# Designed miniproteins, single chains, continued (4), part 3

Each design is a single chain, and the fold is of that chain. pLDDT is the mean over its residues in the fold that is shown.

## One batch from the design tools (miniprotein)

Design m12071
Fold by ESMFold2-Fast:
Structure m12071 (fold): chain A 73 residues (1-73)
Amino acid sequence: MKETEELTEEYVEALLAMGAEGTPELAEGTRQAAGALRKVVEEKLKKSPEEGKKTAEELYEQATADYEAAKAA
């Protein structure tokens, strides 16, 4: 089974990769989202691996939705 920490880093890398393909404004937004995801998941992991995984998935989905909205604007 993949550890939640590895999953979190994959989400961070995916967000940073999306930002790198966009404008500097999109890159800044994805960097902020990636940092927030890593920090919040680290705090949630101290309580429960399941809670950390759910939080990582939710924050990643929100960040990708925000990126698509900004890209469409």
Scores: mean pLDDT 76

Design m12072
Fold by ESMFold2-Fast:
Structure m12072 (fold): chain A 87 residues (1-87)
Amino acid sequence: MSEAEKEEAIEELVAAGVPREAAEHLVEAGVAFEEGKLEAAKEHLEKVLELVPDHYVALAGLGVVYRKLGKEEEADELYAKGLAAKA
């Protein structure tokens, strides 16, 4: 993802009501995940949840990262939390 594409994604998230700092971490988490940088993606998603603890997309994304790391049980817990936050 280019820097211009990252900024566009951040502005869309901010327009949707996501705090800019959380939006920046969400976009960086997505980029890191696409590049196979699972640890970096995890750290960015954890920062989103520090700022917005019930953020459904961050909980679901962290679940996907844990699954990719082979932590199926932790991934299932995060998916359950994400579904509860969405409801």
Scores: mean pLDDT 79

Design m12073
Fold by ESMFold2-Fast:
Structure m12073 (fold): chain A 68 residues (1-68)
Amino acid sequence: SPETINALKEYLKDIWPDIKIKVEDTPYGLKLNTKDKTLYLSQEVPLKDAKYVAGFIKLLLSGKEYSA
């Protein structure tokens, strides 16, 4: 939902301000793009879980960036 997308963007901005993440709503779920990686969330994210999901996204995306 737009509310969940906005919440995810705000949490990601708060916990990971130096990285620009493009959040795209698709028929198959949320697509999150950084410069070097794409993450796909195929399940609907409830607004109440947006903070935890943002933390998980940072963990997954950071691992690849720091490994190169």
Scores: mean pLDDT 70

Design m12074
Fold by ESMFold2-Fast:
Structure m12074 (fold): chain A 67 residues (1-67)
Amino acid sequence: MPSRDQLVQELQTVVNELLSLLPDYTHWGDLGDYIIEQVNRGKLSNEQLLTILRSLQGQLAEVQAAV
């Protein structure tokens, strides 16, 4: 299992890449901020955070394939 800090860093990286590819979809930044807030409040387990990260990585791959 990756560390919580690694999961947060990878999540920020994926969100930043999504924003770079789709700048008009500013909601990716809002989503990233929301997830980090939940992490900092202890609302998300590492397993849940990993699941979210994998979902966002899938979205990034789909966007990259569509561009």
Scores: mean pLDDT 72

Design m12075
Fold by ESMFold2-Fast:
Structure m12075 (fold): chain A 65 residues (1-65)
Amino acid sequence: LGYDIAMSYADRFIRGLPPDLAEELRKRIDEAEKKNPYDAGAVIDTVEDFFREHADELAASEPAV
């Protein structure tokens, strides 16, 4: 449910990232989609995990963390 919404959610965050990091996140999302093609939660979890890792490297002000 909400697969299109999950993709929009991911794209919104990708747009805010530098091109290099945006590409890395897109790769992770693509992998999640291949494993779970109808699982919106897998896409969201991938985005949140990515930002959790970057919160340690960057000063993050994200609603997810």
Scores: mean pLDDT 68

Design m12076
Fold by ESMFold2-Fast:
Structure m12076 (fold): chain A 72 residues (1-72)
Amino acid sequence: MDTAERYRRLAEELAEKGEREENVEELAKQADQYYGKAVTAALAISEELGEEMRKERERLRERIEKAVKEKK
């Protein structure tokens, strides 16, 4: 399993926990950081893979943003 996929899984797991817990903001920040590392690792392999990972990050980022905003 490559490093990018490992970081992506961690980010998704943290985002799901954030949606269920009151620590949405803290967990969202951690999820975004791990997704950033996943994008960097994917870009080191190929531009196409990096772009795909960036789109996945943006989708997750949007979900987290909505969850955080709704908790306010």
Scores: mean pLDDT 71

Design m12077
Fold by ESMFold2-Fast:
Structure m12077 (fold): chain A 66 residues (1-66)
Amino acid sequence: SAMEEALAAFLVEELGLSEAFARAFVASTKGDVARARRRLGIPEPGDPPGRYLPPELRAKAEAVLA
């Protein structure tokens, strides 16, 4: 899907991950946007303070998953 291709490109280009890892990551989400958001570290309202995706990368990830 277009989302899966864009997510794989984001993982390689913005996060510096290998193509093999990016493909495995995308396959593991099975097109589930909520799962992809959680695995990328995108916080939901009410989430506790913690290690999340930086705001700049978060905006790019949101665009990919839209």
Scores: mean pLDDT 78

Design m12078
Fold by ESMFold2-Fast:
Structure m12078 (fold): chain A 70 residues (1-70)
Amino acid sequence: MVEELVEKAVEYIEQGEIKKAVELFKEALIAAGLSEEEAQILADSLEEGIKQGMSAEELESAMRDYIESL
């Protein structure tokens, strides 16, 4: 389930659907055991990474690293 949400988030990043990608990442973090507040902070960090020009591959790696650290 969490892995599927991350994969869909990466697909939305590649399609330029930033809002959908950020929302799915937040859902993945909540599913992994984070509170809504904690998940929102990390989702905001993902959005900032996208704005800073991180590649979809770099963003996928960062998302996976966060989830694995939980």
Scores: mean pLDDT 80

Design m12079
Fold by ESMFold2-Fast:
Structure m12079 (fold): chain A 78 residues (1-78)
Amino acid sequence: KVEEIIEKARELGLDEAARHLELAYYFAMTARNEVELSIAEAHFKRAVDILKENGHEELAKEAEKVMQELIDEARKRL
């Protein structure tokens, strides 16, 4: 689902938000501890803020939901 949100952000011309979502996904998948996982969360929050600031509140909510699911799954492997 993260790929779908990234693609939608790019279609909206919000390349910075898309880049932060890509980094958040990468860091969530590679995190070895909670500190590294928090870096993924920070990137997701920044992407969400950009989406909200540009009037895409529904997409921002979808990103928050997907981020929480990813963080929960990543934490299970720590």
Scores: mean pLDDT 83

Design m12080
Fold by ESMFold2-Fast:
Structure m12080 (fold): chain A 77 residues (1-77)
Amino acid sequence: MLELNLEPTGTGDNSKARELYERGLELFKRKDYEEAIRLYEQAIKELLGSEEIDRELIFEAQVNIGMGEIVLGVEKL
């Protein structure tokens, strides 16, 4: 398995995570739930790699992932 073992990875702040989260919100509004979930997961990964962990942003991203997964499950009906 490929291990991501790059520290530092070029950004040490939450700006990239916030950008990914906002982009995910735009996709969610357009009903692109699968791509929105992917961006929220990337935002969480960026947040966990930062020096200052924005716990509120992690929580919001997790909630939106859950909502998107529920909607994707219902779309099969």
Scores: mean pLDDT 72

Design m12081
Fold by ESMFold2-Fast:
Structure m12081 (fold): chain A 82 residues (1-82)
Amino acid sequence: MEVYELIEKGLEALKNNDQQKYQEIAEQLAKKEKDFDEEAVEEAVKEMLPEADKLASDNSRETRYELLMKVIEKARELEEEK
């Protein structure tokens, strides 16, 4: 399953307060993140960090997942720049 699909399902689990499914998806996401070039992911995180303060200010799990989704989309763009 693609990383992006896992993030979308994770957000749905959070919306439905399905803690078990959320945990399962979070573990799968952590494993899949290693499939990206760590350098590309790190660069994406650096670019998104200023926005993270706004998105994570209330410490909601939904906000953190939206930030993660944006980071992954940015990492994909950096990978495809070849």
Scores: mean pLDDT 57

Design m12082
Fold by ESMFold2-Fast:
Structure m12082 (fold): chain A 95 residues (1-95)
Amino acid sequence: SEELDILRVIIEANLRGLEPTVKGLEEFRKQLEDEKASIDKEITELQNRLAQAKADGAPAEEIARIQSEIDRLNTAKERVDKLIEAAKKLIERLK
């Protein structure tokens, strides 16, 4: 739920030593956006690796491992996206 995601934002920001202020939450949002950009880059690199492995006729086990890593990163990205959206909503509530 949105309220649970907002609670996660408050807990995570506090664990990073960020104040429960608009400025502290804007810094948290920026950190999450940087983390998301890093995940997106890693997904792109793995997608290129997957395409090359398929083109080269790599074993099914190697293809499955690369796909599993992409799936793991997509799950992590979805979590970060939810926190970014919740952080944005909390910032708007505090303005």
Scores: mean pLDDT 89

Design m12083
Fold by ESMFold2-Fast:
Structure m12083 (fold): chain A 111 residues (1-111)
Amino acid sequence: SRWQRMMLRVLEREAERGLKRMEERNVPESDIEKFKRFVERMKEAIRRSKSAEEFVDEALEIAEEFIKETDNVFVKDMVIGMIGAVVMAALGGEAGLEVEQRLYRLVLEEE
């Protein structure tokens, strides 16, 4: 579908940029591998979801798990921004912002 193609393109672009930024900042290999697994889970979720809204629910669960497993604040920030961009591509800026705000609140409550 159109929304799946849009989300996948944004996710792939953001993931490539994210990996480059992580490598430039010498992020540990363990965090890089977690990020790569996160991206693959997101791609699978986009492909399996029946609607953009269903994807958002699954994406939030995947992101919340990632945030709890990663202590690196830079990696958490990057992942939240990436999810916001993916959601924005299919559902618009307000939906993207709401997802980012929810995930940032979780990070602040865990820290």
Scores: mean pLDDT 84

Design m12084
Fold by ESMFold2-Fast:
Structure m12084 (fold): chain A 85 residues (1-85)
Amino acid sequence: SVIEKIQAVYDELAPQLSPATASALRAITAETISLIEEGKPMEEVIETFERKVDALIAYLRSQGRLDDAALVEEFRKKVIEVLKE
């Protein structure tokens, strides 16, 4: 399922992240899954996911945490590929 694929992307990347970033990304992942389970339009799911993940990337860059930012960008790319299937 789409939900299982999203969870798999999180599980792959989370061990490489700082604990704080992994926790923030877990919250974004849980909200994205919740919107899918509620039957929200895929456009709304994608827009909400992109808004939240882009805010996290911007925050990480502002803090000089470039390694975490790059991993969150990889997460963003992989989740969008799943959502557009």
Scores: mean pLDDT 90

Design m12085
Fold by ESMFold2-Fast:
Structure m12085 (fold): chain A 85 residues (1-85)
Amino acid sequence: MATPRQLAAAELGAEVQALLDEAGVPPEVAGRAAALATRILELLEREAPLEEIRAAADELLATLRPHVSPADLAAIEARLEEILA
Protein backbone atom coordinates (compact mmCIF):
# COMPACT_ATOMS: atom_id res chain seq x y z
CA MET A 1 0.00 0.00 0.00
CA ALA A 2 1.37 3.42 -0.98
CA THR A 3 1.88 6.07 1.71
CA PRO A 4 -0.19 9.29 1.54
CA ARG A 5 2.94 11.15 0.34
CA GLN A 6 3.58 8.58 -2.42
CA LEU A 7 -0.09 8.75 -3.51
CA ALA A 8 0.10 12.57 -3.56
CA ALA A 9 3.28 12.39 -5.68
CA ALA A 10 1.63 9.98 -8.15
CA GLU A 11 -1.40 12.30 -8.34
CA LEU A 12 0.97 15.24 -8.96
CA GLY A 13 2.62 13.32 -11.82
CA ALA A 14 -0.77 12.68 -13.45
CA GLU A 15 -1.80 16.35 -12.95
CA VAL A 16 1.45 17.59 -14.53
CA GLN A 17 1.00 15.26 -17.52
CA ALA A 18 -2.61 16.46 -18.01
CA LEU A 19 -1.52 20.13 -17.90
CA LEU A 20 1.28 19.50 -20.42
CA ASP A 21 -1.11 17.64 -22.76
CA GLU A 22 -3.66 20.51 -22.56
CA ALA A 23 -0.98 23.18 -23.10
CA GLY A 24 0.45 21.39 -26.16
CA VAL A 25 4.06 21.73 -24.97
CA PRO A 26 6.92 20.13 -26.94
CA PRO A 27 7.43 16.38 -26.26
CA GLU A 28 10.94 17.01 -24.89
CA VAL A 29 9.53 19.36 -22.21
CA ALA A 30 6.74 16.89 -21.38
CA GLY A 31 9.37 14.13 -21.09
CA ARG A 32 11.55 16.20 -18.72
CA ALA A 33 8.57 17.09 -16.50
CA ALA A 34 7.45 13.43 -16.39
CA ALA A 35 11.01 12.30 -15.49
CA LEU A 36 11.17 14.90 -12.67
CA ALA A 37 7.76 13.81 -11.31
CA THR A 38 8.98 10.18 -11.38
CA ARG A 39 12.19 11.22 -9.57
CA ILE A 40 10.16 12.96 -6.84
CA LEU A 41 8.09 9.76 -6.38
CA GLU A 42 11.29 7.64 -6.20
CA LEU A 43 12.88 10.00 -3.66
CA LEU A 44 9.72 9.86 -1.50
CA GLU A 45 9.62 6.03 -1.73
CA ARG A 46 13.29 5.84 -0.64
CA GLU A 47 12.79 8.40 2.17
CA ALA A 48 15.44 10.70 0.70
CA PRO A 49 16.37 13.89 2.62
CA LEU A 50 13.82 16.68 2.20
CA GLU A 51 16.58 18.86 0.69
CA GLU A 52 16.92 16.44 -2.26
CA ILE A 53 13.14 16.21 -2.75
CA ARG A 54 12.84 20.03 -2.64
CA ALA A 55 15.62 20.35 -5.23
CA ALA A 56 13.74 18.00 -7.59
CA ALA A 57 10.48 19.90 -6.92
CA ASP A 58 12.17 23.24 -7.69
CA GLU A 59 13.53 21.82 -10.98
CA LEU A 60 10.03 20.57 -11.91
CA LEU A 61 8.53 24.03 -11.22
CA ALA A 62 11.29 25.71 -13.25
CA THR A 63 10.60 23.30 -16.15
CA LEU A 64 6.83 24.02 -16.05
CA ARG A 65 6.98 27.82 -15.46
CA PRO A 66 7.32 28.93 -19.13
CA HIS A 67 4.67 26.45 -20.38
CA VAL A 68 1.72 26.67 -17.93
CA SER A 69 -0.42 29.51 -16.57
CA PRO A 70 0.58 31.22 -13.28
CA ALA A 71 -2.60 29.82 -11.68
CA ASP A 72 -1.77 26.23 -12.73
CA LEU A 73 1.84 26.67 -11.57
CA ALA A 74 0.61 27.97 -8.18
CA ALA A 75 -1.68 24.91 -7.85
CA ILE A 76 1.29 22.57 -8.50
CA GLU A 77 3.44 24.57 -6.01
CA ALA A 78 0.70 24.17 -3.37
CA ARG A 79 0.50 20.41 -4.07
CA LEU A 80 4.29 20.07 -3.72
CA GLU A 81 4.30 22.02 -0.44
CA GLU A 82 1.53 19.70 0.86
CA ILE A 83 3.61 16.62 -0.09
CA LEU A 84 6.75 18.07 1.56
CA ALA A 85 4.99 19.19 4.78
Scores: mean pLDDT 76

Design m12086
Fold by ESMFold2-Fast:
Structure m12086 (fold): chain A 98 residues (1-98)
Amino acid sequence: SKISEAIARIVEAIRAGDYETANALLREVSASLEPEEKITFTLALAVALERGLSPEEIRESDVEELAEEALRRIAEELGVEVEEIRKRIKEEVARIKA
């Protein structure tokens, strides 16, 4: 997907120590995505970085599955259900769109 390719490029830049390119890619991708897509992108990127996934592994990954893993981890760390996190995300997205 476009999102998985974007994450792979950002991870390549981070691994190369090229934080200027990584930051530029983050800004460009964030500006092109709808609020819901931006959340999926951010969660999937966080999991890819935490797991130390290679750019190739990221390109082969399902971005939605990576995002779901992030939500599960956040819920576990906060001691809440995944649905409570999803509810809060929906409320925040609605606020941004209003």
Scores: mean pLDDT 82

Design m12087
Fold by ESMFold2-Fast:
Structure m12087 (fold): chain A 80 residues (1-80)
Amino acid sequence: SKEEYKLIVKKVIEFAKRQGREDLAKKLEEALKNEDFEKAKELFLEATRLYAEERGMSEEQIEKALALQEAGLKKLLEEM
């Protein structure tokens, strides 16, 4: 649902702020305000990469994580 997608994006905004990525958080907030869910998805994937890199994941593991997150977000976006 739209409400579920917005809640997920808000959690990612908080994560970005905790990581000191205020720039990413601001972009996510702007995308959410404009209901630009495709841009919000792209920024969410950027946050996922940041999280994976901080955990020391390999590029292969990062690509797998990004693919899974994109599929999930795309499904949520299609259910709106």
Scores: mean pLDDT 79

Design m12088
Fold by ESMFold2-Fast:
Structure m12088 (fold): chain A 88 residues (1-88)
Amino acid sequence: SLWQQKIRLKPLLQEVLRESGVTEKEVTLSQAVNAIVTWLERKGLFRYDEDPNLVDVSGTPLEEIFGRSELDLRDTDLIVEAILKHVA
C-alpha cells in the first residue's frame, strides 16, 4: 500500500515531523500525514470558528510545502501529492 511505503523526506518537511516527535530517517506516508496534523494542533492553526478541517498555514513551512496559505484537511489527494513532491 502507498500509505505504508517508507519514504525519505526533504529537510523542510523532515523538520516539521521532528517538531512533532517523528525523528526516523524514513517514515510511512501515514506517519507523515499524522505528524503534520500533530504539528498543526501544536501550533494552534485550526480555524475551528470557520470549519474544523480548515487550517491557516500562512507564514509557516507548510505554506511552502503545500504552495498555499490555507489547507482543507479533507483534501487528502492534495496533501498526499504535496508530501510526495517533497520526497528526497
Scores: mean pLDDT 82

Design m12089
Fold by ESMFold2-Fast:
Structure m12089 (fold): chain A 81 residues (1-81)
Amino acid sequence: SMEELYREAIELLGELIDAIRNRAPREEIDRIVEELLKLSEQLPEEIKELVRKAAEALRAGDYTGALVLLYEAVAKIQELL
């Protein structure tokens, strides 16, 4: 269901936010990003675009920008629940 998909997305977003804030190894961050990008293919375009931009920010080393985008994605999903 879409509700289950949103719940899974919030869980992965939370895991990614925590990994970034706790300065987890890059390999761990990259793994969570890959899972989140795959899941985002099933999400509304607005949320998918936020996840894509967050991944680009992380690739560029912009952790602060990535966190802002990830928190925005969480807020948008919560509005749709």
Scores: mean pLDDT 89

Design m12090
Fold by ESMFold2-Fast:
Structure m12090 (fold): chain A 63 residues (1-63)
Amino acid sequence: MREQIDRMYETGLGVIEQLSRRDLELADWVLARMIARLRTLLDDATVARYERAARRLIERAQR
C-alpha cells in the first residue's frame, strides 16, 4: 500500500472508532465518504477489504 493512502485510511479509522462510541450515524457517514474516496484510488477488492475491516471495528466499538 502506498504510504499516503495508508495514512489516510488509518486517520479515517481513528475518527470512525471515536465516533462509533458516540454517534453511529455520523460514523457510518464518515465511513461512506472515506470508502467513496478510496474507490477512486484503489481496486474494488482492496476497497471491499478496507470496508469490512472498518465495519468490524465499528461493531467492536459498539460492544
Scores: mean pLDDT 76

Design m12091
Fold by ESMFold2-Fast:
Structure m12091 (fold): chain A 76 residues (1-76)
Amino acid sequence: SVEESLALMEAFAREAEPLLLALGKHPEAQPEVQALVGRFQELGARVLAGELSPAEVRRGLAELDAELRRLYARAA
């Protein structure tokens, strides 16, 4: 359902917030951070349009999580 998909996105946003805040101190990471945020917003738009199942949302969020972790590790 759209409600389940939105709940998954909200959970990811809460977990991602401290990492994104920390990355905000690294100007060199900002283009990749902006691209990641853009992909998250595109995923949300597709959820609201009814284009994605919760399973597809979980896959998209897992890919974003992996990228966020890579960005955070490189900025350290």
Scores: mean pLDDT 87

Design m12092
Fold by ESMFold2-Fast:
Structure m12092 (fold): chain A 72 residues (1-72)
Amino acid sequence: GEEGAKMAADYGYGLKNEEKSEEARKKLEKGKAYLSDVLNGMYKGYTKKYGEEAARKKLLEFGEYYKKKYEE
């Protein structure tokens, strides 16, 4: 929920500002770890429910949703 939204925003900030600060790099690394764990959990759940190909598509759509939401 809100925590995931904050992590996605921090990850985006880290991507744009990695070169500029240690703080941005730390946010990027934390975001990568968090997103990896979340995406792996979702992939396993969706694969069991919808199959591997459908799970991959859902994860890509989820990533695009968060990108649009936090790049605006």
Scores: mean pLDDT 64

Design m12093
Fold by ESMFold2-Fast:
Structure m12093 (fold): chain A 94 residues (1-94)
Amino acid sequence: GQKLLKEAEEHLKQGKYEEAAKKAEEAYKLSKDTDLLLAGRARSLLGSAYENLGKYEEAIEHFEESARLFEQAGDVRGYTAANIKKVGAEFLKE
């Protein structure tokens, strides 16, 4: 899962948003039942990729799921960051 997450982060930094989303989705699917922190990070990267693609409703959903995963993992920092990103995407939707 971690290699796919790093590839997603790199694609996002390069502006390759569709490739970033694909790698983040693969990372999420591999981690969703075994690593809540990795799954939360993968969902957050999906949100960022979809936001950059102008798909704000999908971005909001991914950030909301990211926040839920971080909350379940007890990661207050991750939960807070995901909610800030969700509010940002909601602002861009308008």
Scores: mean pLDDT 87

Design m12094
Fold by ESMFold2-Fast:
Structure m12094 (fold): chain A 68 residues (1-68)
Amino acid sequence: ALTAAQQAVLDLVRELVAAGRLRAARQILEDLEKAYNSMGPDDVVVIDGEEITKEQYGELVAQMRALV
């Protein structure tokens, strides 16, 4: 399942797409894909005190690809 921080990013991208800001939405996806590809299998990112695994990050990227 996505963390609250990941869900907030996904909701932001949904709002950007709904507003016709496709370039901004695609830039966020590109930045997330670059971050995901730079992570090792055991790497974690701490956002708002929550540890986000590469698997959780990959889930966010996959859901965002479906929106953009």
Scores: mean pLDDT 78

Design m12095
Fold by ESMFold2-Fast:
Structure m12095 (fold): chain A 78 residues (1-78)
Amino acid sequence: TTRTRATAALREAARALGLDVAAVEAALKQLGLSPVSLAQIPEEQIDGVARALARRVPGLSVERARELILRTKELFAA
């Protein structure tokens, strides 16, 4: 399903970047975003969401958050 694919993409992206998957998922929930929403966010919203994630995930920089979003989008699109 779309939800299963998006969740798998997010978890794979987070793991590849050495991030705490649970912390990333908790931060998305706080932002009102599902893995599907993150995988499909418009290009112009990426920077805003990256900053919001970086503020909520310990040790996550804005640059790394941007990488997480882009990799999640790429894995979901495949």
Scores: mean pLDDT 86

Design m12096
Fold by ESMFold2-Fast:
Formats: C-alpha cells, sequence, structure tokens
Structure m12096 (fold): chain A 79 residues (1-79)
C-alpha cells in the first residue's frame, strides 16, 4: 500500500492532470512544488493501477488521468 504522504501526492497529481490534461513529470513537479523524483514515483504507481495513461511526444512522456474519480477513491483508501 502507498504511504499517506504518497497517497496525498497521488491525489494532487490526479487533480492537476484532470485540470490541465497532458503534462510531463517536469510540469507536474513545477505545478505542485515537489521534487520530480516524487512525482515520477506517484505517476508510476497510478499508471500501474490504470488511472493514468502515457504518450510519447517529441521524446517526452506526457501523462493524462483516465478515471479521476476512481483514482481518487483508490488513493483515499490509503489515507
Amino acid sequence: MLTPEQAELGLRVIDALEKHGWLTPEELAELLGVPKEDVERAITLLEKMGYVEVKIENGKPLYRVVDPEAGKAALEAAL
């Protein structure tokens, strides 16, 4: 299971992706004011759970939320 801190960051990632659409991990880190490494870990877990999708554009990964309500519910279970 995620730690509460990881679950909180995951919720913030889902909210940012829901609001802005396709974002790189760098853009998420800047938006949320957290280290890129922490964002990359949160995205990897959300992708494994099926709540975010990725595309490669100009050699950069872009992420989008697939089901924000289901993703938020799953993360809230870890809080």
Scores: mean pLDDT 82

Design m12097
Fold by ESMFold2-Fast:
Structure m12097 (fold): chain A 100 residues (1-100)
Amino acid sequence: MSKEDLEAEISLSMALIAASVALLFGDLSPEAREHVERAIEHLSEAINAIQRGDRETALKHVERAIEHLRKAAGLTDDPGVKKLLELAAKQAEEAKKILE
């Protein structure tokens, strides 16, 4: 594994943790919950793709995860949950920057 791949995997793992905390403990509408679940799915697939050396597939899943995290944050009025979703999106964006 390259240093860059490891750094991307760490950032995606941090995003996955933040999104999972929001999903488990956040008071989310059904629509916001669906977007967080889709983001977690894409983050997991991005990590798996990096582990296989498939940076192109990883980048596509990261981009989809960012989109879903931003939509969920936009649907959320709770400041703590919104901050967790924004932190998850930021970590996913750092991974995207590394993979580009």
Scores: mean pLDDT 89

Design m12098
Fold by ESMFold2-Fast:
Structure m12098 (fold): chain A 87 residues (1-87)
Amino acid sequence: DRQAIIEQAQKLSLRAVELLGRAAEALRAGDVETARRLLREVERIIAELERLASQLSGPEKQLMQRTIDFLRAQLAELRAELEALEA
């Protein structure tokens, strides 16, 4: 069911955004261990979103791909901040 895939992807996307926000807060507090754990969870969610996107087509797949690209960019930025704090 394509609608169920879309709904699952939307819930996962929201969770990833929330975890990215919490990771940013952890980095601001100097809690590098919490940030690392949260960023690993985001990476797992992105992998699951890519599997779901492979089952979609047309505009729905395009929208999901834009969401994945956004999450990957945010993850990369926070990982760079984490690496700077560990240096």
Scores: mean pLDDT 88

Design m12099
Fold by ESMFold2-Fast:
Structure m12099 (fold): chain A 65 residues (1-65)
Amino acid sequence: MIDEKEVEEALIRMMSSVMKIAARNTEDPEKAKIYLETSERIRRSKSVEEAMEILREGEEQIESL
């Protein structure tokens, strides 16, 4: 049996970490800034649904560059 809150917190941390890693692996400083900002916003989100929406917004901003 899983604790929903613990799973949600773990997923939020994972998504934040993935964005931070993406920032370090990009050669584009503008993309790096967006990845880092997205990572921090995800880390501060209150739910997985909010974190997923923030992630999508960040990815769309990067794709628009």
Scores: mean pLDDT 81

Design m12100
Fold by ESMFold2-Fast:
Formats: C-alpha cells, sequence, structure tokens
Structure m12100 (fold): chain A 67 residues (1-67)
C-alpha cells in the first residue's frame, strides 16, 4: 500500500532508474514501470505533485486518519 506510493514518489522526486527504485523497495523494475503507467492512466498523465492528498489516498488505497 504505502510502498507503492513511496516508490512512485521516489521515482518522481529523485533521478533514479526503475531498477534502482525496484531494488530499494524489493520489487522488480517491471513492477515499478507498471505502477507508474497505472498512475498516469488514472490521472490523465499527472504526477504525484499535481494530485491532492485525497486523490493520492484514493489512488493508493491509503487508510483514513481515525479521530
Amino acid sequence: LERKFRAILALETERLTFAEIGARFDVSQTTISNWRAELRRKTGGRSLSDLSPEEIQRLFGLPEEVV
């Protein structure tokens, strides 16, 4: 859940390859590539920096804060 979000955030904020991000998060290069493609498809090509916290929560299935 959070791992997918962190992996895409690192990919967009750091000049790292899919292979380097994959190694960092213990997933394949193909998995990182697929996650980025899925994000672009669902957002019409927008990056994480263009999304609201609510959109990020919905896209990555992050839990809501319990008050």
Scores: mean pLDDT 71

Design m12101
Fold by ESMFold2-Fast:
Structure m12101 (fold): chain A 85 residues (1-85)
Amino acid sequence: MEEELERVIERALALVKEAAAAQGWTVEIVSERREGTTVFIELRLTGPDGSKRVTLTVRVEGERAVLAAHTEDGEVFMPARELPP
């Protein structure tokens, strides 16, 4: 179970880094908080126009994992989506 959660987190981070890079942003992990099957990862994104904080939420439900990313002001950086198995 723990190895599966770590793999899901790694995949979620890879997708966020890919999405950020496509928009010209560099991603830095600031903090990580785990609550049961939900993980909150605070990210710092740096681009040509400055930096912003984004919270990545990863929720594991059985064999499914859903991720979403929001800025500190509540704007959607990445809409909720399911990670492939």
Scores: mean pLDDT 76

Design m12102
Fold by ESMFold2-Fast:
Structure m12102 (fold): chain A 58 residues (1-58)
Amino acid sequence: MEEETKKLAKEIYEAILKGENLASLAKKYQSEGVPHEVISRAILEAEKMLLEDEEKKK
């Protein structure tokens, strides 16, 4: 579960950097059979990665 969430978070993070919308990403993974719980956790983790990038720019 944790490994799966981390992998998905990285994919979401990379997709956001490409300009993809979070809602579109969630819909995509939901249609692929990914549980809502995993998608939500992965989005939160991807958001943390974005915040860490901002902190690095300090």
Scores: mean pLDDT 76

Design m12103
Fold by ESMFold2-Fast:
Structure m12103 (fold): chain A 81 residues (1-81)
Amino acid sequence: IAALAARLAQTEDPSALDALRALARQAIANRDFATLEAIRAALEAVIPQIRDPALRAAANALIVDIGVELGMRALEERILG
């Protein structure tokens, strides 16, 4: 995950973002919130280094989507606990 995010920032290769998006979709399907948190943290760390505005917008959209999933889960846990 961190290596894919670093590659995205260094090369601005959209295939690295596609790989992260695929991992995020798989993690959501598997309810693997630890992987979702790792993907979001890695993207947040590299976002300021992305110069391509379209790629940065796509990366930010993925961060937002992951944040919604994690936020809904955290709210569910807090209400139940």
Scores: mean pLDDT 76

Design m12104
Fold by ESMFold2-Fast:
Structure m12104 (fold): chain A 86 residues (1-86)
Amino acid sequence: AAEAEARRARLLAELAERERRLLEEAPSLSDEERRLRTAELMKEAVRRLREEDPELYALLSADTLETLGRLLGDEELLRLAEELRA
């Protein structure tokens, strides 16, 4: 139990740090670069949750991922949203 909670905390902290760095870089990026980097971070987060924390992965909103996939124009995010619904 304690180890699982520590692993979840570490995973979320690592993902939050990646997001923080992207937000710091965002003002210097083009709209396309920002879009692509955001999509890559989201895809990494979904894959890592699926592999390392299936319980938390199951709580993800497929509708939110689909909306993000459409907004970012990212086919893989749309596919991941469909996989989450299955």
Scores: mean pLDDT 82

Design m12105
Fold by ESMFold2-Fast:
Structure m12105 (fold): chain A 62 residues (1-62)
Amino acid sequence: DPVTERALASLRDAVNGIPLTGPGDKVVARAADVDGDGTVDEAEYRATRARLEADSGTTLPD
């Protein structure tokens, strides 16, 4: 959907150099976009990934 694609694009810009093609990247991008407006910064990405990993008890795939 357009919000997920925008969140992925925003996340890619924030974490330049990381290949955002894994299934976990879409999950993190959507969770980090707490407003649902498709904007994610590096701090939101980092915090959301850490929270999801802590909550699930496992490491998200790349």
Scores: mean pLDDT 61

Design m12106
Fold by ESMFold2-Fast:
Structure m12106 (fold): chain A 87 residues (1-87)
Amino acid sequence: MQEILITISGTAEEFLRQVRALAEALRAAGVKAKVTIHISDQAADKVTPEEVAEAARLLREAGAEVTFKGYSPKAQELAKKVEEMLA
């Protein structure tokens, strides 16, 4: 099983583009992956919970297990909202 860490940086559109490319690569390779989406403080100001949830859904549909990681209260709050949206 492949472990992949991705960090949200740049714009939401750039992040979603990278996630779509990763999802296609995982699907083409036929491998099971664990993907951790790392949320920085800067990212928490630039992306919505809905955009991060969409990224997680794309990866989940490609067969990946998705988790979230944030080191600040702001990033942790965003991660919690995303997890609630995916439940």
Scores: mean pLDDT 80

